# Designed miniproteins, single chains, continued (3), part 59

Each design is a single chain, and the fold is of that chain. pLDDT is the mean over its residues in the fold that is shown.

## One batch from the design tools (miniprotein)

Design m10032
Fold by ESMFold2-Fast:
Structure m10032 (fold): chain A 82 residues (1-82)
Amino acid sequence: SPADLLAELRERIREYLEQLRELLKNKDWRGATILMFRWIADVTEVYLRLRKLGASEEELAELDRLVAEFNAEVQKLIEEGE
C-alpha cells in the first residue's frame, strides 16, 4: 500500500543518514556520492510505485515532506563536518 511504501522509506532514510554520517566522518566522498545516487534512485522508484498504486495527493505530499527532511538532515551533516 502507499502507507507501507512511505513507512518503509522512512526507515531507509534513517539507515541512509547513519551511513552518510559515517562516510562523511571518514571523508569518503566517493562513498557519499554513491549513497546519494542510491537515494535518488530509491525515491524515484517509490514515487513511481505510489503513482501506479493511485496514491492520494496527501500521500504524495508526505513523500515530498520526507525528501525535504532528508535534504535538510544531509545539509546539517555536511555543516557539522566542517
Scores: mean pLDDT 86

Design m10033
Fold by ESMFold2-Fast:
Structure m10033 (fold): chain A 80 residues (1-80)
Amino acid sequence: MSEELEKRLEEALAKKDLAGAADVLLQLLGTDDMELFRRAVERVAAQGPEYRPVLVFVRNMALAQGREDLAALVDEVLAR
């Protein structure tokens, strides 16, 4: 588990830093930690509708990188 990435995500969310939140999620795309990625996506989604563009962007980046598994995970969270 990456405590550093989780901390950076919480700091970005506390400041309403959409770009910072996107950066953390994109860094998690570079890992094989599906559990950490899911938790981070759910945490961002829980912050409210202003973060929806961040999740859509990350989902599209996952598809562009051939990570259909991660894109599907983001789509499940967005459908809630």
Scores: mean pLDDT 82

Design m10034
Fold by ESMFold2-Fast:
Structure m10034 (fold): chain A 78 residues (1-78)
Amino acid sequence: SAAARAEAIRLLEKAGMAAASGNLATAQRYGERALSLVPEELREEVRRLIEEGIRAAAQGDIEAAVRHFLEAMELVRR
């Protein structure tokens, strides 16, 4: 539904912000909540992007982390 997609995008945005601030546990929680609202056909790709974003943030690559979360949001927005 449109409402579920909008909420998933909001949660992915919060996950990206948490990851960029170094709060990886919070990023993981928001990411998992977003995945529960994502269409099944996109879940695997979105999960991969969330994992890559969190990994990049853990390595201090904030630019890459933000890029991965923006890509996940764009996939859900389509």
Scores: mean pLDDT 89

Design m10035
Fold by ESMFold2-Fast:
Structure m10035 (fold): chain A 67 residues (1-67)
Amino acid sequence: MKEYEEKVLKAFREWLSLPEPTRESLARRVAEALGLDFSRVLETLSPYSSEELKEAAEEAIKRAEAS
């Protein structure tokens, strides 16, 4: 459980640090971190803009650090 959360948060932090953070690069990192299918993760993220995804990732990191 803790290892799963740590992997997700690490993926979010690394993605936000990229020179070109895109929906595809987020989907790839999350899929690799969780052992999920890339195409499925990408499809799940498709309705969201890169800006919305950045805000969500930053919020998730802040909540984890505050908790």
Scores: mean pLDDT 77

Design m10036
Fold by ESMFold2-Fast:
Structure m10036 (fold): chain A 92 residues (1-92)
Amino acid sequence: MEYLKKIGELIIEAAKKTGDEEAVKVTEEAMEARLAAAEGREELAEEHAKKALEILKENPEAEKKVKEALERLKEEKGEELEALIKAYREAA
């Protein structure tokens, strides 16, 4: 779970660098959904996922900003991100 939290922190930080508040909210809700699912809290995970989707439907520009943030994160911290993803998969 610690690795998933660190992955979420990197993604949220990258989203903040876009300056789009809706992109930040989408990434926060998406990461909360994944954390809740990992803890077996399916109902809470669905609520957070629904909020992320609603923001994306109302703010199509936020989807583009999230993709931009993820590409920038991969360029700047790709090795750290890949190491965290590998550690998360190995811990499962």
Scores: mean pLDDT 80

Design m10037
Fold by ESMFold2-Fast:
Structure m10037 (fold): chain A 65 residues (1-65)
Amino acid sequence: SLEEKRRQERREKYLKDLIDFKNPLEAIKEMEEEFGRKETLQLVMEAGKRLRDKIEAERKAKELS
């Protein structure tokens, strides 16, 4: 539905803001208010995984250059 699509777009925006390290404490607070603590924790863990994967990819690219 349109509401589910908008909710997913907001989740992706928060994930991007966390990965880019843009006001992470405020982003987490807003996520808890909108999605609740359990979903916020899952999103924070997902952001951490994506950030780790990005760092690993950059490390490998530097090793090959």
Scores: mean pLDDT 80

Design m10038
Fold by ESMFold2-Fast:
Structure m10038 (fold): chain A 76 residues (1-76)
Amino acid sequence: SAKKEAAREYILSRPSYREDPALAARILAELDKHPDGRERFLAHLEELINQERFDELAELLVDNRTLIDWAFANLP
């Protein structure tokens, strides 16, 4: 969607954007402590995109490239 594309471009333009696969793995492991943790997280990210709350979206994804790529691969 146009909002999803705009969200990704905005996040990639932030000076805090960085690579840290180990941090991404730790965050995903925390979500996996609950059977629906990843699904709930993705639903929250989708809502932030729909509301155009891109700064909050970037904060939840901790400006992390691996986590951003995972999220956008799994968002509708």
Scores: mean pLDDT 84

Design m10039
Fold by ESMFold2-Fast:
Structure m10039 (fold): chain A 73 residues (1-73)
Amino acid sequence: SELEALWASLPPTQRESIERIEARLREAKMAPQTISRIRAGLVKGQITDEQLELLVAVFREELRREKEAEELK
């Protein structure tokens, strides 16, 4: 209920950004429990160093794949 209240209080742009992050983590095949914890942290405005490291790793790999796809056209 507290998490739901915080989510509802966020600006639409922040909710959309969190949903995009969650979708990217799902595409990276991250465990559902880990995704849920990261989402909760983002909604609360708190994230652990370990969660941040996981996010950085996922986004770096995505950027690498985008760069390779552009070079292969």
Scores: mean pLDDT 79

Design m10040
Fold by ESMFold2-Fast:
Structure m10040 (fold): chain A 100 residues (1-100)
Amino acid sequence: SPLQQKLDQLLQEGIKLGQEAAELARDDPELKASLESVINLLQYLLDHPDLSPEEKIGLLRGARDMLRDLAARETNPEVKRLLEEMIKLTEEAIELVEQL
C-alpha cells in the first residue's frame, strides 16, 4: 500500500531522529532511556504492519505523549528541535493511519 510505504518512511525517519537525539544527549541517561523506549515503539510498529489502525494510533499517541513530555523538560536547543521534529512525524503518522 502507498499509505503503508509512507508510514514506514515516517517511522524510519523518526527512529533516525531519535538515535541522533540520544547521541547528543549521551550524558543524560534518563532522556536516553526514554528515547530508546520511543525508538523501540516505532521499530515495533515498523516490524508489525498488520496491526489494526486503532492499535497503531494508540501506540503512536503513546510515543507522541512521551516525546511531548521530554520536549517540555529539555533545555538543549538541538535536542529539543529533534524531539519537536519527532512529535510532528508521529502526528503525521497518526493522520496517515486515520486515512487507513
Scores: mean pLDDT 89

Design m10041
Fold by ESMFold2-Fast:
Structure m10041 (fold): chain A 98 residues (1-98)
Amino acid sequence: MQKYSVSLTIEGEKEKAKESGEKAKEAMEEDPLTTSVKVSDVSLNPITGNGIVNVVGSVLGTYQQAVEVAEKAEKAALEAGAKKVTYSVMPTDTDPTV
């Protein structure tokens, strides 16, 4: 099976950005194909005041399964109050770092 790096960039209110990131991590960890997940500290956009959090996970499976994990994490982050979520899925042989 192929390992995929699933990376999410989550933007939202600074007080909610970390919670949105943690909810994305929880959604990824609920999938049995997810081997590890890391959440960054909150960085601030000084112009907008938005909090920015990165979530990076490893998924062992097919590309479609990795995309499905990314979409679950995106949905969880948006439901937790994120204003914008972007994700990328790439084949990798390393565990995530943030």
Scores: mean pLDDT 82

Design m10042
Fold by ESMFold2-Fast:
Structure m10042 (fold): chain A 75 residues (1-75)
Amino acid sequence: APSREELLQANLEKAKAEMKEPEVEAVELAMKAILEFRDEAARLRAQGVSDQEIYDLLRPKAEEMEKKIEEILKK
């Protein structure tokens, strides 16, 4: 069976086929950020970092990504 990641990628490709720029760019950036934050959080947890500390470390990166997405959508 396809993995969850493969199913998400297939659904993203279908959605992108019906989207116009800049929406496609914004969705791709958002998905990349979600996957990167998930992987970074997993690595930090493996190192014994608490969920609160992970949140505090990732929050400014998430805020920066939200600003980039908003700027793309505003053109």
Scores: mean pLDDT 76

Design m10043
Fold by ESMFold2-Fast:
Structure m10043 (fold): chain A 76 residues (1-76)
Amino acid sequence: MRERIDELRREGVEAAEAGDADAVVRKLQELDRLISEAVRAGDEDTLRHGQEALREVVEAARKAGLDDAVERALRS
């Protein structure tokens, strides 16, 4: 799980830096899914790690001007 979260964080930041809004949406949605799974499992360590990764990708996306992508990904 942690390795997958780290991979998604790296890929999400890279996508944001490249201006790839669709890739940012996909990476944020996958991170949000893993965070939801961690909540259901009661895995507080994975939850914290996932939330940290999500914040980093969101920050990179916002810095790149991809606020719409962030909103689309995290709306539920």
Scores: mean pLDDT 84

Design m10044
Fold by ESMFold2-Fast:
Structure m10044 (fold): chain A 65 residues (1-65)
Amino acid sequence: SAKNDAAAEAGGKAGAAEGMRTGDAERGQLVGYQAAKKAGGDEEGVEAGRRLGYKAATAVANSGG
């Protein structure tokens, strides 16, 4: 759904920002979950946001020079 797509995107963005700030994928997962929930994601959207937050935080942490 559009809400779950928006929630997943919000989670990914929040996770990327947290990854840049801390280098911690677990924190990226947590903030991704929170951002997706705030964006109005249902159970699936919130879980997608959590996974994308972890993935985005990991990618950003690995790209740090």
Scores: mean pLDDT 81

Design m10045
Fold by ESMFold2-Fast:
Formats: C-alpha cells, structure tokens, sequence
Structure m10045 (fold): chain A 95 residues (1-95)
C-alpha cells in the first residue's frame, strides 16, 4: 500500500514537471529565449498560476518565482520550483 502510494505520488510529480517544462518552453518559444527577461517573466507567471491551482506553492512563493523571472534569474527560479515540488511530495507522503 505505501509503495503504491509512493509510486502514484512520483508519477504525479513527473506529470507536474512535464507540464512546467511545456509551459516554459512554449512561452519562451513564442516570446523569445531564456535571455529575454520579458519571456522569462511571462513563463514564471504562467508556471506560478499552474502551481497555485495545484496547491503546490503558496501565494508568497508564487510572488518570489515571478520576481526571479523578472530579474532573468532562471537558475534561482528553477531551484525555488524544485524546493516547492519536494515539499509537496513530502506533504502527500504524510497524508
């Protein structure tokens, strides 16, 4: 039972990561590249909206992700998203 729950959570996280990557790649393709701060800000806004809807991040974390996108700080933005996903995974494993 625990192993099955762990596998289902891992699959959910993979699907979330795939959707995040799709949002980022599609947004940057339409709005320039990763060095374009405007495109990265828009990607950050869309990813934050998706993660908020899923209950993965808080409103405060969403604001931080958007601010990092505005600064063009792609690496810190990815790190914050990864930390939020790890916290979500731990929460799901405890429920």
Amino acid sequence: EEDKKKEEIAKEIMEIVDEIMNIINETLEKNGNRENKEGLKLAAEKVSEYLLEKGIITKEEAEEIIELGEKGDWESMKELINEALEKYKEKKLKE
Scores: mean pLDDT 79

Design m10046
Fold by ESMFold2-Fast:
Structure m10046 (fold): chain A 67 residues (1-67)
Amino acid sequence: MNKKITIEELKKAMEKASPLVRAALKDIIDYFEKQGKKEITIDEALEAISGAPPEVREEVKKLLESI
């Protein structure tokens, strides 16, 4: 399922996240807001944080799948 997540939903997800996951979510938000995107896929979000530790990327994926 190619689930679309809004930037506002990402901001809400930050409220439930650990500090490292919140930092990753902020990087995703900043990256896509600069591109003028209002909605992204989970795959696009994970590509934006491809340099993050595997544990952080996995936690972000699980959090985004729960939105």
Scores: mean pLDDT 80

Design m10047
Fold by ESMFold2-Fast:
Structure m10047 (fold): chain A 111 residues (1-111)
Amino acid sequence: MREEILKQNEQARAEFKATHPAVYEQVQALLEKAREVGRKVGIEAGRAGLSVEEAMRLAAPAASEAAKQVAELLKDYPHVALAVGQVMRVLASALGAAVEANRETRAELAA
């Protein structure tokens, strides 16, 4: 089930890239920017001794803002499932980057 959902999301993303390349590039740029902000927040939270949960909370405003920008960019597209998928992907990417960077930073400090 989880693998099947990931495969469907990957296929939908590939089709979106093929049919709307300029918009896809803008979504990717927003995702990468949100991921970078999440990573910085995760590093700072880790160095401050904050938990993964606190790192996620600190990254949430930036992740939410990036998701809003993606939703606004895709508002004129009739494929609601694709638009929701891209919004969720940006949120997951930004929050995931914060979690990963927090864990890496805490592991580095423990070494």
Scores: mean pLDDT 79

Design m10048
Fold by ESMFold2-Fast:
Structure m10048 (fold): chain A 86 residues (1-86)
Amino acid sequence: MELLEEAREAAERLREAAPDFSKENIDNLRAKTAEMIEAIENKDVEKVRKAAEEALSLAKGKGDEESIKEAERLAEAIIRTAEIAS
């Protein structure tokens, strides 16, 4: 429960970082972070990993360098948390 709550916080922070990315990616990144949050609430570890990997892919090469690094860090933390929770 606690690990999934941390993953949810990380997903919310990733969603908040979306405005720092290009307009083209903002809506897609927000949609993927919402998908991750739903998967976390349903305790679907496989969906959490998949959505986190897709969110990371959307973050790469878009926005400023610091926003991309933060998105990578958050996505990696979520993936790790999902692996530990399973």
Scores: mean pLDDT 64

Design m10049
Fold by ESMFold2-Fast:
Structure m10049 (fold): chain A 93 residues (1-93)
Amino acid sequence: ARDEALFRQAVADVVARLKITDPADIAQLEDMIRKNREELLKQGFDPETAARRAGAIAYTAYSLIRMEEELYKELGAKSEEEFLRKLRERRLA
């Protein structure tokens, strides 16, 4: 179906842009795009616009997650709680 093709294209585009290779990360991204697309369709957006916007939302969310993971790695933090504790210790709050 055209709707399925638009959804699959949005997933493929985001995977390529983010250079994701882990199947688990791809599955999580697919779930995020699916949920955001369903919400946009409920709001009255057409299938092409819904798929495109859902892809953009997922791209932004994953870019932020990667940035957070890089910051955690730089500070030697293994969790959000440890990251916040290390930020307080460095007076970056």
Scores: mean pLDDT 77

Design m10050
Fold by ESMFold2-Fast:
Structure m10050 (fold): chain A 105 residues (1-105)
Amino acid sequence: SMEELRRELAEGAINAARNAAELVSKEDPKRAKEVRELAERFVEYMRAAKEDPEKAPEYAEKAIEAARELGKLISEVAEKMSPTSAAAAGVLVSGAIADAELLKK
């Protein structure tokens, strides 16, 4: 069903954002708080989008903004991370953004 698909997209995006933040936090502890705060902002907006279909596009857009800020931060700290961890975090954030974009429709 469409309801099940929307739930799976939201849950997948939330997990991806949190996993990206955890990966970055382990390799750059100095930026851990900022990284986790951006990921949790994404989570809050994704949950809001799931709970309110009428406002889902607005909440999804705000979630995408938070995820893009997280992606920029990952780029800034990438040189302090292993190449594998940096690549994995980038892929996870890109996936979270892609799933949030689908929730705008």
Scores: mean pLDDT 84

Design m10051
Fold by ESMFold2-Fast:
Structure m10051 (fold): chain A 98 residues (1-98)
Amino acid sequence: MKMVTLTVRFDLKETTPEQLEEAKKRAREIAEEVGGQVVAESETQLAVEFRADTLEEARRKAVELARKMLKLPEFEGVSALDGDEALREELDRLMAEK
């Protein structure tokens, strides 16, 4: 059986390098706590991959990471990269609640 893979990109506000490095450190710790893997990183972006036996579990992990990331002052946005409509709608809902 093929595992389900979903990737989410988090965008951080351009701020001081020290604040960005602290935000990225916290983001990596949060991603690891929810079972995500950081697969790509730039100065202001992190891409986190979730693998699960079901699509519902992968979505749940991605949404939980997004909820925790919203608590970072440097958090700017989140995007689903795999075209999963249900994940996109859930992430859009979280962004609208803040």
Scores: mean pLDDT 78

Design m10052
Fold by ESMFold2-Fast:
Structure m10052 (fold): chain A 100 residues (1-100)
Amino acid sequence: AKEKLIELAKELTELLLEIADKANASEEVKEEIIQLVEELTEVLLTGSPKEQLEALLNFKIKLEDIFAKYADFTNPEIQKLIDKAVEKLNEMAEIIEKSE
């Protein structure tokens, strides 16, 4: 299901950029998010299921660090979008786990 993982990664990118826009993030932060998704996508295409799960976990940790910088300005609408991003990450993990 590589096609589904890539589709979810694209949807995740769009969602994360929407979060960044609503949080009034700088272009540098948006570029950092794009780079993180590109790095994740490369592992999803080339890695083993174990490497894909580890990449997804590392992506989540780095993303949580980025979002911590916006915590003081987070409104309920932004929190709802963050929850949707977490749901997509969980769906990706389930797809990878079922591939073993």
Scores: mean pLDDT 77

Design m10053
Fold by ESMFold2-Fast:
Structure m10053 (fold): chain A 82 residues (1-82)
Amino acid sequence: SLKEVLLLQGRYYDALGRKYFKEGNYEKAVSYFQKAAEYYRQALGEKHPLVARAYRNIAESYRKMGKFDEAEELEKKAEELL
C-alpha cells in the first residue's frame, strides 16, 4: 500500500540520519531526519510518535551543532505532537 511504501521510505531516511549522526556529520543527519519526518507525516499524519521522534532526532543534531534555539523549537514541536 502507499502507506507501507511511505513508512519504508521514512525508516530508510531515519537509518541514514542515524548513520551520519554517529559519524559526526550533523548537517547530513538533519537533512535525512527531515526527510524521514516528511515521509512519516505523509504516512501517519502530523500527530504521531514517529514524527515526534524524528523531530527530536533533528533537535539533538542541532544541539551537537551548537544551534540551541533551533533545537528547543523542535523539542517543543515534538512535545505538541504527543
Scores: mean pLDDT 90

Design m10054
Fold by ESMFold2-Fast:
Structure m10054 (fold): chain A 81 residues (1-81)
Amino acid sequence: SIFDILADQVEALADEAQQAGLDEAADHLRVAADAIRSQDFDTASESLHQAVLILRQAGRNDLALEAEIIDGQLRIVSALS
C-alpha cells in the first residue's frame, strides 16, 4: 500500500539519522513509521515534526527536507482516503 511505501521511506531516513549519531531523531522517525502503518496520522505528523526540528538543529537540512516531503505526501494521501 502507499502507507507501507511511506513508512519504508521514513524507516530508511531513521537508519540514516541513526548512522549519523542522531538517535533521538531516529526514534521519532521510527514512531512516525509505525504510526503511518497504523494510519494514526496525528501521531505520524507530530513525530515527523519533532524529527525535523532535531535534524535542523544538528545541521542535517538534507534529512529534514526528506522528512518534510514525506509529511507533505502523507497529508495529501490521508486527505484523499
Scores: mean pLDDT 89

Design m10055
Fold by ESMFold2-Fast:
Structure m10055 (fold): chain A 81 residues (1-81)
Amino acid sequence: SLEELIKRLEKYKENGDLNGAIKLMLETGDPELRKIAQDMVIHYADLMVEKGVRNLTEEQRKEIQKESVDYAIEKLKELLG
């Protein structure tokens, strides 16, 4: 279910596991979830540029990954209504 997917993504967010979040959404085969995964990657890239990719610590990279997964979670909550 969409609610179960959101719960699993919350765990990936907690760990800053952007790659795990992408893989989870793509493994569903759902084209809407694929689009949200793509939008999450674009959001991650935008945040990396905004925060200055050349000067980021590992902690800052993890925070950006968490924010990117959160973006996908919010998009899924919008679909849930």
Scores: mean pLDDT 86

Design m10056
Fold by ESMFold2-Fast:
Structure m10056 (fold): chain A 71 residues (1-71)
Amino acid sequence: MSALQQRIEDLTRLAQELLDLAEQLGRQQYQQDPSITPEQLQRGLEGARKGADDLRKQGIEAARAAALAAS
């Protein structure tokens, strides 16, 4: 159980790192568009961060439910 929990945490950290990289690339893409205001960029990044966090939470819950069903 503890080993599986550690693997889930490791995968979650990797997923978070990938989401952070996606956010960085998205910001870089927005910075290349002169029609995007700083306020629009900030709101976009906040929305993306919230969406990513919600997906992370759903993924962890699904993994825990699957592990519990298998035991």
Scores: mean pLDDT 69

Design m10057
Fold by ESMFold2-Fast:
Structure m10057 (fold): chain A 77 residues (1-77)
Amino acid sequence: SRIDRLIDQARRSTDPRRSADLALEAMELALREGDLEAARRAFDILVDLHRAGQLPVQVATGLILRAMGIIWDLEQR
């Protein structure tokens, strides 16, 4: 699927910012498709990047807050 391809591209990227952008794109697509499991898989990439200190704190915080909103919206369905 398009989501799986985006997740794979995010995992293969050596650029943390590109990885984060691809993971968020996968989450936005998962939100449109109603796919909570795919959104959680993409969210794990953002969490891993944050845990590894690969993103500036302000950038990571903004992305994670947006990602948490996507997970929340999907869980309420």
Scores: mean pLDDT 87

Design m10058
Fold by ESMFold2-Fast:
Structure m10058 (fold): chain A 83 residues (1-83)
Amino acid sequence: LSPGGLEGLAATAEWEAERFEKLAEDYSQKATDLRNKAEQDPENKEEYEKLADTYEKISDFYRKVAEKARALAAQARAELAAM
């Protein structure tokens, strides 16, 4: 791999990580908002909690994907630093 190729790989992985981190944060916030609605609307609490659980799982999924992208970027950056 050329230094330019490693830089491109790192930059792409960093961009993907940022995108997925933002998605994870957005879904986590939606889950929090739904749990707050569950507290204010006991009649529909089960529905809000179930949807919140689903959004938390989506958030966790995106967080895991972002972690993998960050790891790839770190590997490429470390290889660049060693050059």
Scores: mean pLDDT 86

Design m10059
Fold by ESMFold2-Fast:
Structure m10059 (fold): chain A 104 residues (1-104)
Amino acid sequence: MREEAERAVDELLDRAEEILKKYGVPEGFIKWLRDLARKRLEELIDQGKSVEEAVEEVGRFLLSAAFIYLTILENEGKITPQQRLDIIRALEEAAREVLERVRA
């Protein structure tokens, strides 16, 4: 159970890192996301959440954190509105694919 959740979250984080690095997001932010996602997973498992529920909630956390950060970058003129949308869509797709495999 825990090993399955850890594997799914690691896959999601690896995909997120690849997407974020492609668009020039700093390594420090990516490391921060990984560390918080790991802590969130531990909290969810300790609360008795299922693998599916834990992965889904970590995915929502990741998307929310990315959305906030990318909105700040857009407001600072460092990325375009289209780039923000493209990054979020790629992250949503990765989260959906990982969750679909956990459900199967």
Scores: mean pLDDT 82

Design m10060
Fold by ESMFold2-Fast:
Structure m10060 (fold): chain A 84 residues (1-84)
Amino acid sequence: MIRASKEEILATGDRLVADARRVLERAEQTQSPEDIELARGTIEGLDLMIELMEKEGLPSDYIDRLRKARDELRARLEQIEAQR
């Protein structure tokens, strides 16, 4: 028996994307090392969640949506890091 429903996992993924965007927006505004590292950690957490969801056999369109969001956030993080 699974400890979490698929609905709960989907809600968690959406929340993690929203949190990653919020943290990244803060890092873009402040450019502080602390905010940048928090954004990196949040994006890595999202990546691990996507891997778990893929193993759970969640719909490919949902996984693709999360991967697109992750790639967008990762690209934005790289831009912040390049500006130093």
Scores: mean pLDDT 78

Design m10061
Fold by ESMFold2-Fast:
Structure m10061 (fold): chain A 93 residues (1-93)
Amino acid sequence: SEFEKLMQASIELLKEAIKKEKQGAPIWLVGVMVHTAVNLVIKGGKIGYDNGDSQTTISYMNQARDLARQHKHFGDYAAKRLDEIIDDLQKKQ
């Protein structure tokens, strides 16, 4: 589905951001990658939620949150943003 493709692409982008950070990529580049991936997870999450698949949406958001926490410069901010959305989605189940 388009939802699953978007979620998978977002997770892969987060993994690539971690890899680039470890390779000494500039902070701005890692930040752009993390910001883009988090926004894609949020947009995909809305699609998944609207399709009635809240469990799969929450699962992908948990994966993104845990990956985001591995980023030394943006992890806490990105993880907090995802945690807030996950909490809201869980309250609607």
Scores: mean pLDDT 77

Design m10062
Fold by ESMFold2-Fast:
Structure m10062 (fold): chain A 71 residues (1-71)
Amino acid sequence: PATQPPVVPGDVARSMFTPEVLALIDRDGDGNISLTEMNALVDFMRENDIVDPNALTPEQREALRAALEAA
């Protein structure tokens, strides 16, 4: 296990995610993604068999927002 929480910096996050998905994950609006936010995204993707977080439907984006609020 990592000794420090991993953070995805804004430049990397933008290369990995669309602006829409990044806005949902980045709750602080600082451009960085926390471990908690990343874990919530990964769990959501596994539960919904999503292989590409950038291909979310509007319904899936709303569900992801709710999952991130619960994390």
Scores: mean pLDDT 71

Design m10063
Fold by ESMFold2-Fast:
Structure m10063 (fold): chain A 68 residues (1-68)
Amino acid sequence: PGITPEAQAALDAQAERATDAALAGRSDELGKPAAEVATDAQRQAMIDAARQGLLDDLAMNGEVLPTL
């Protein structure tokens, strides 16, 4: 009802790619890549935040699934 399996898979994939790209492009204050120092829990939190952002985009008629 709220999200289709297809939309969920797309959101999950995009959220993971966006998070991975962000971590790969960022460094911590010690100059180490964020991808190297970020914990699995931190990566998961970033993925969840990215998914919420994508869901908000869908709510703004992102033309992902034309339900009506």
Scores: mean pLDDT 66

Design m10064
Fold by ESMFold2-Fast:
Structure m10064 (fold): chain A 98 residues (1-98)
Amino acid sequence: MALSPEEVAEKKKKEIEERLRKLGVPEELIKFMVELFEEGFKKLQENGASREQLEQFLEGFENIGLVAASRVAEGVPLEDVKEEVRDSADKLLQTILS
């Protein structure tokens, strides 16, 4: 199906949220990741990112979420996980926009 980039992003965002909740990730961290996802996706669109670059962002961000869930399960403090997520998101955006 030919979904718009915005529809694909909303679907992926919901899938990531539901998966992270099932993995026991705290709601505070899920909300933090969703905000980073929305801002990153918007920045890519404003910079004229291709559909392939947008898809790379969606897949990369899902991986960041799964790593964050693993870190929470290991007992890493929430603030440290947030900093790791932010750093990973920034690096993902830099890689796609380079």
Scores: mean pLDDT 84

Design m10065
Fold by ESMFold2-Fast:
Order: C-alpha cells, then structure tokens, then sequence
Structure m10065 (fold): chain A 89 residues (1-89)
C-alpha cells in the first residue's frame, strides 16, 4: 500500500480558495483526500475533483473560503492544503 502526500498553497479565485495538484491517477480506485492546513488548526470542508488533465482540484465553498480568507488575513500566513493519495495495488 503506497501513500503519497503533497502540499500546495491555495489561491483565491473568483471568491473561492482553489488549489490544483499534479496527481496523474493511474487506476479508478486511487483515493484522494484533501485537508486544509490552517494556522489556527481550524477544520474546513474541501471538495476534491479530478480534472480532464489528470490533475486534482481542491475547492472550498463560498462560506468556507470566506472563513479561511479571514484567518489568512489575521495570521499573515498562506492557506495550504494537504492532499493524501492512496494508490490502488
């Protein structure tokens, strides 16, 4: 069982925090889990989507993006996501 972890900075695009991570899944059973690494340790709901390019897009809702933007502005630290990828055998 091979588990890969990647980190990416999130960018605010059209009022939503997004990140795109190069994952190139090889099997339909590859599993992806996204988590925001917030300065406060606060939990945020993250949507994970596979793009036609094979990259994985992580997106926050409008409400979650508003919360994270306020935290980023108060902390001065960039918003970061952790993507955990479990490869199918």
Amino acid sequence: EEVEVRYAAMELVDGRYVAVIEAYPKHPNDVFEGEVVSPSGEKYAVETRMLASGNVQLVLSDEESERLKEEEEKSGLPAVVRLTMRRAP
Scores: mean pLDDT 75

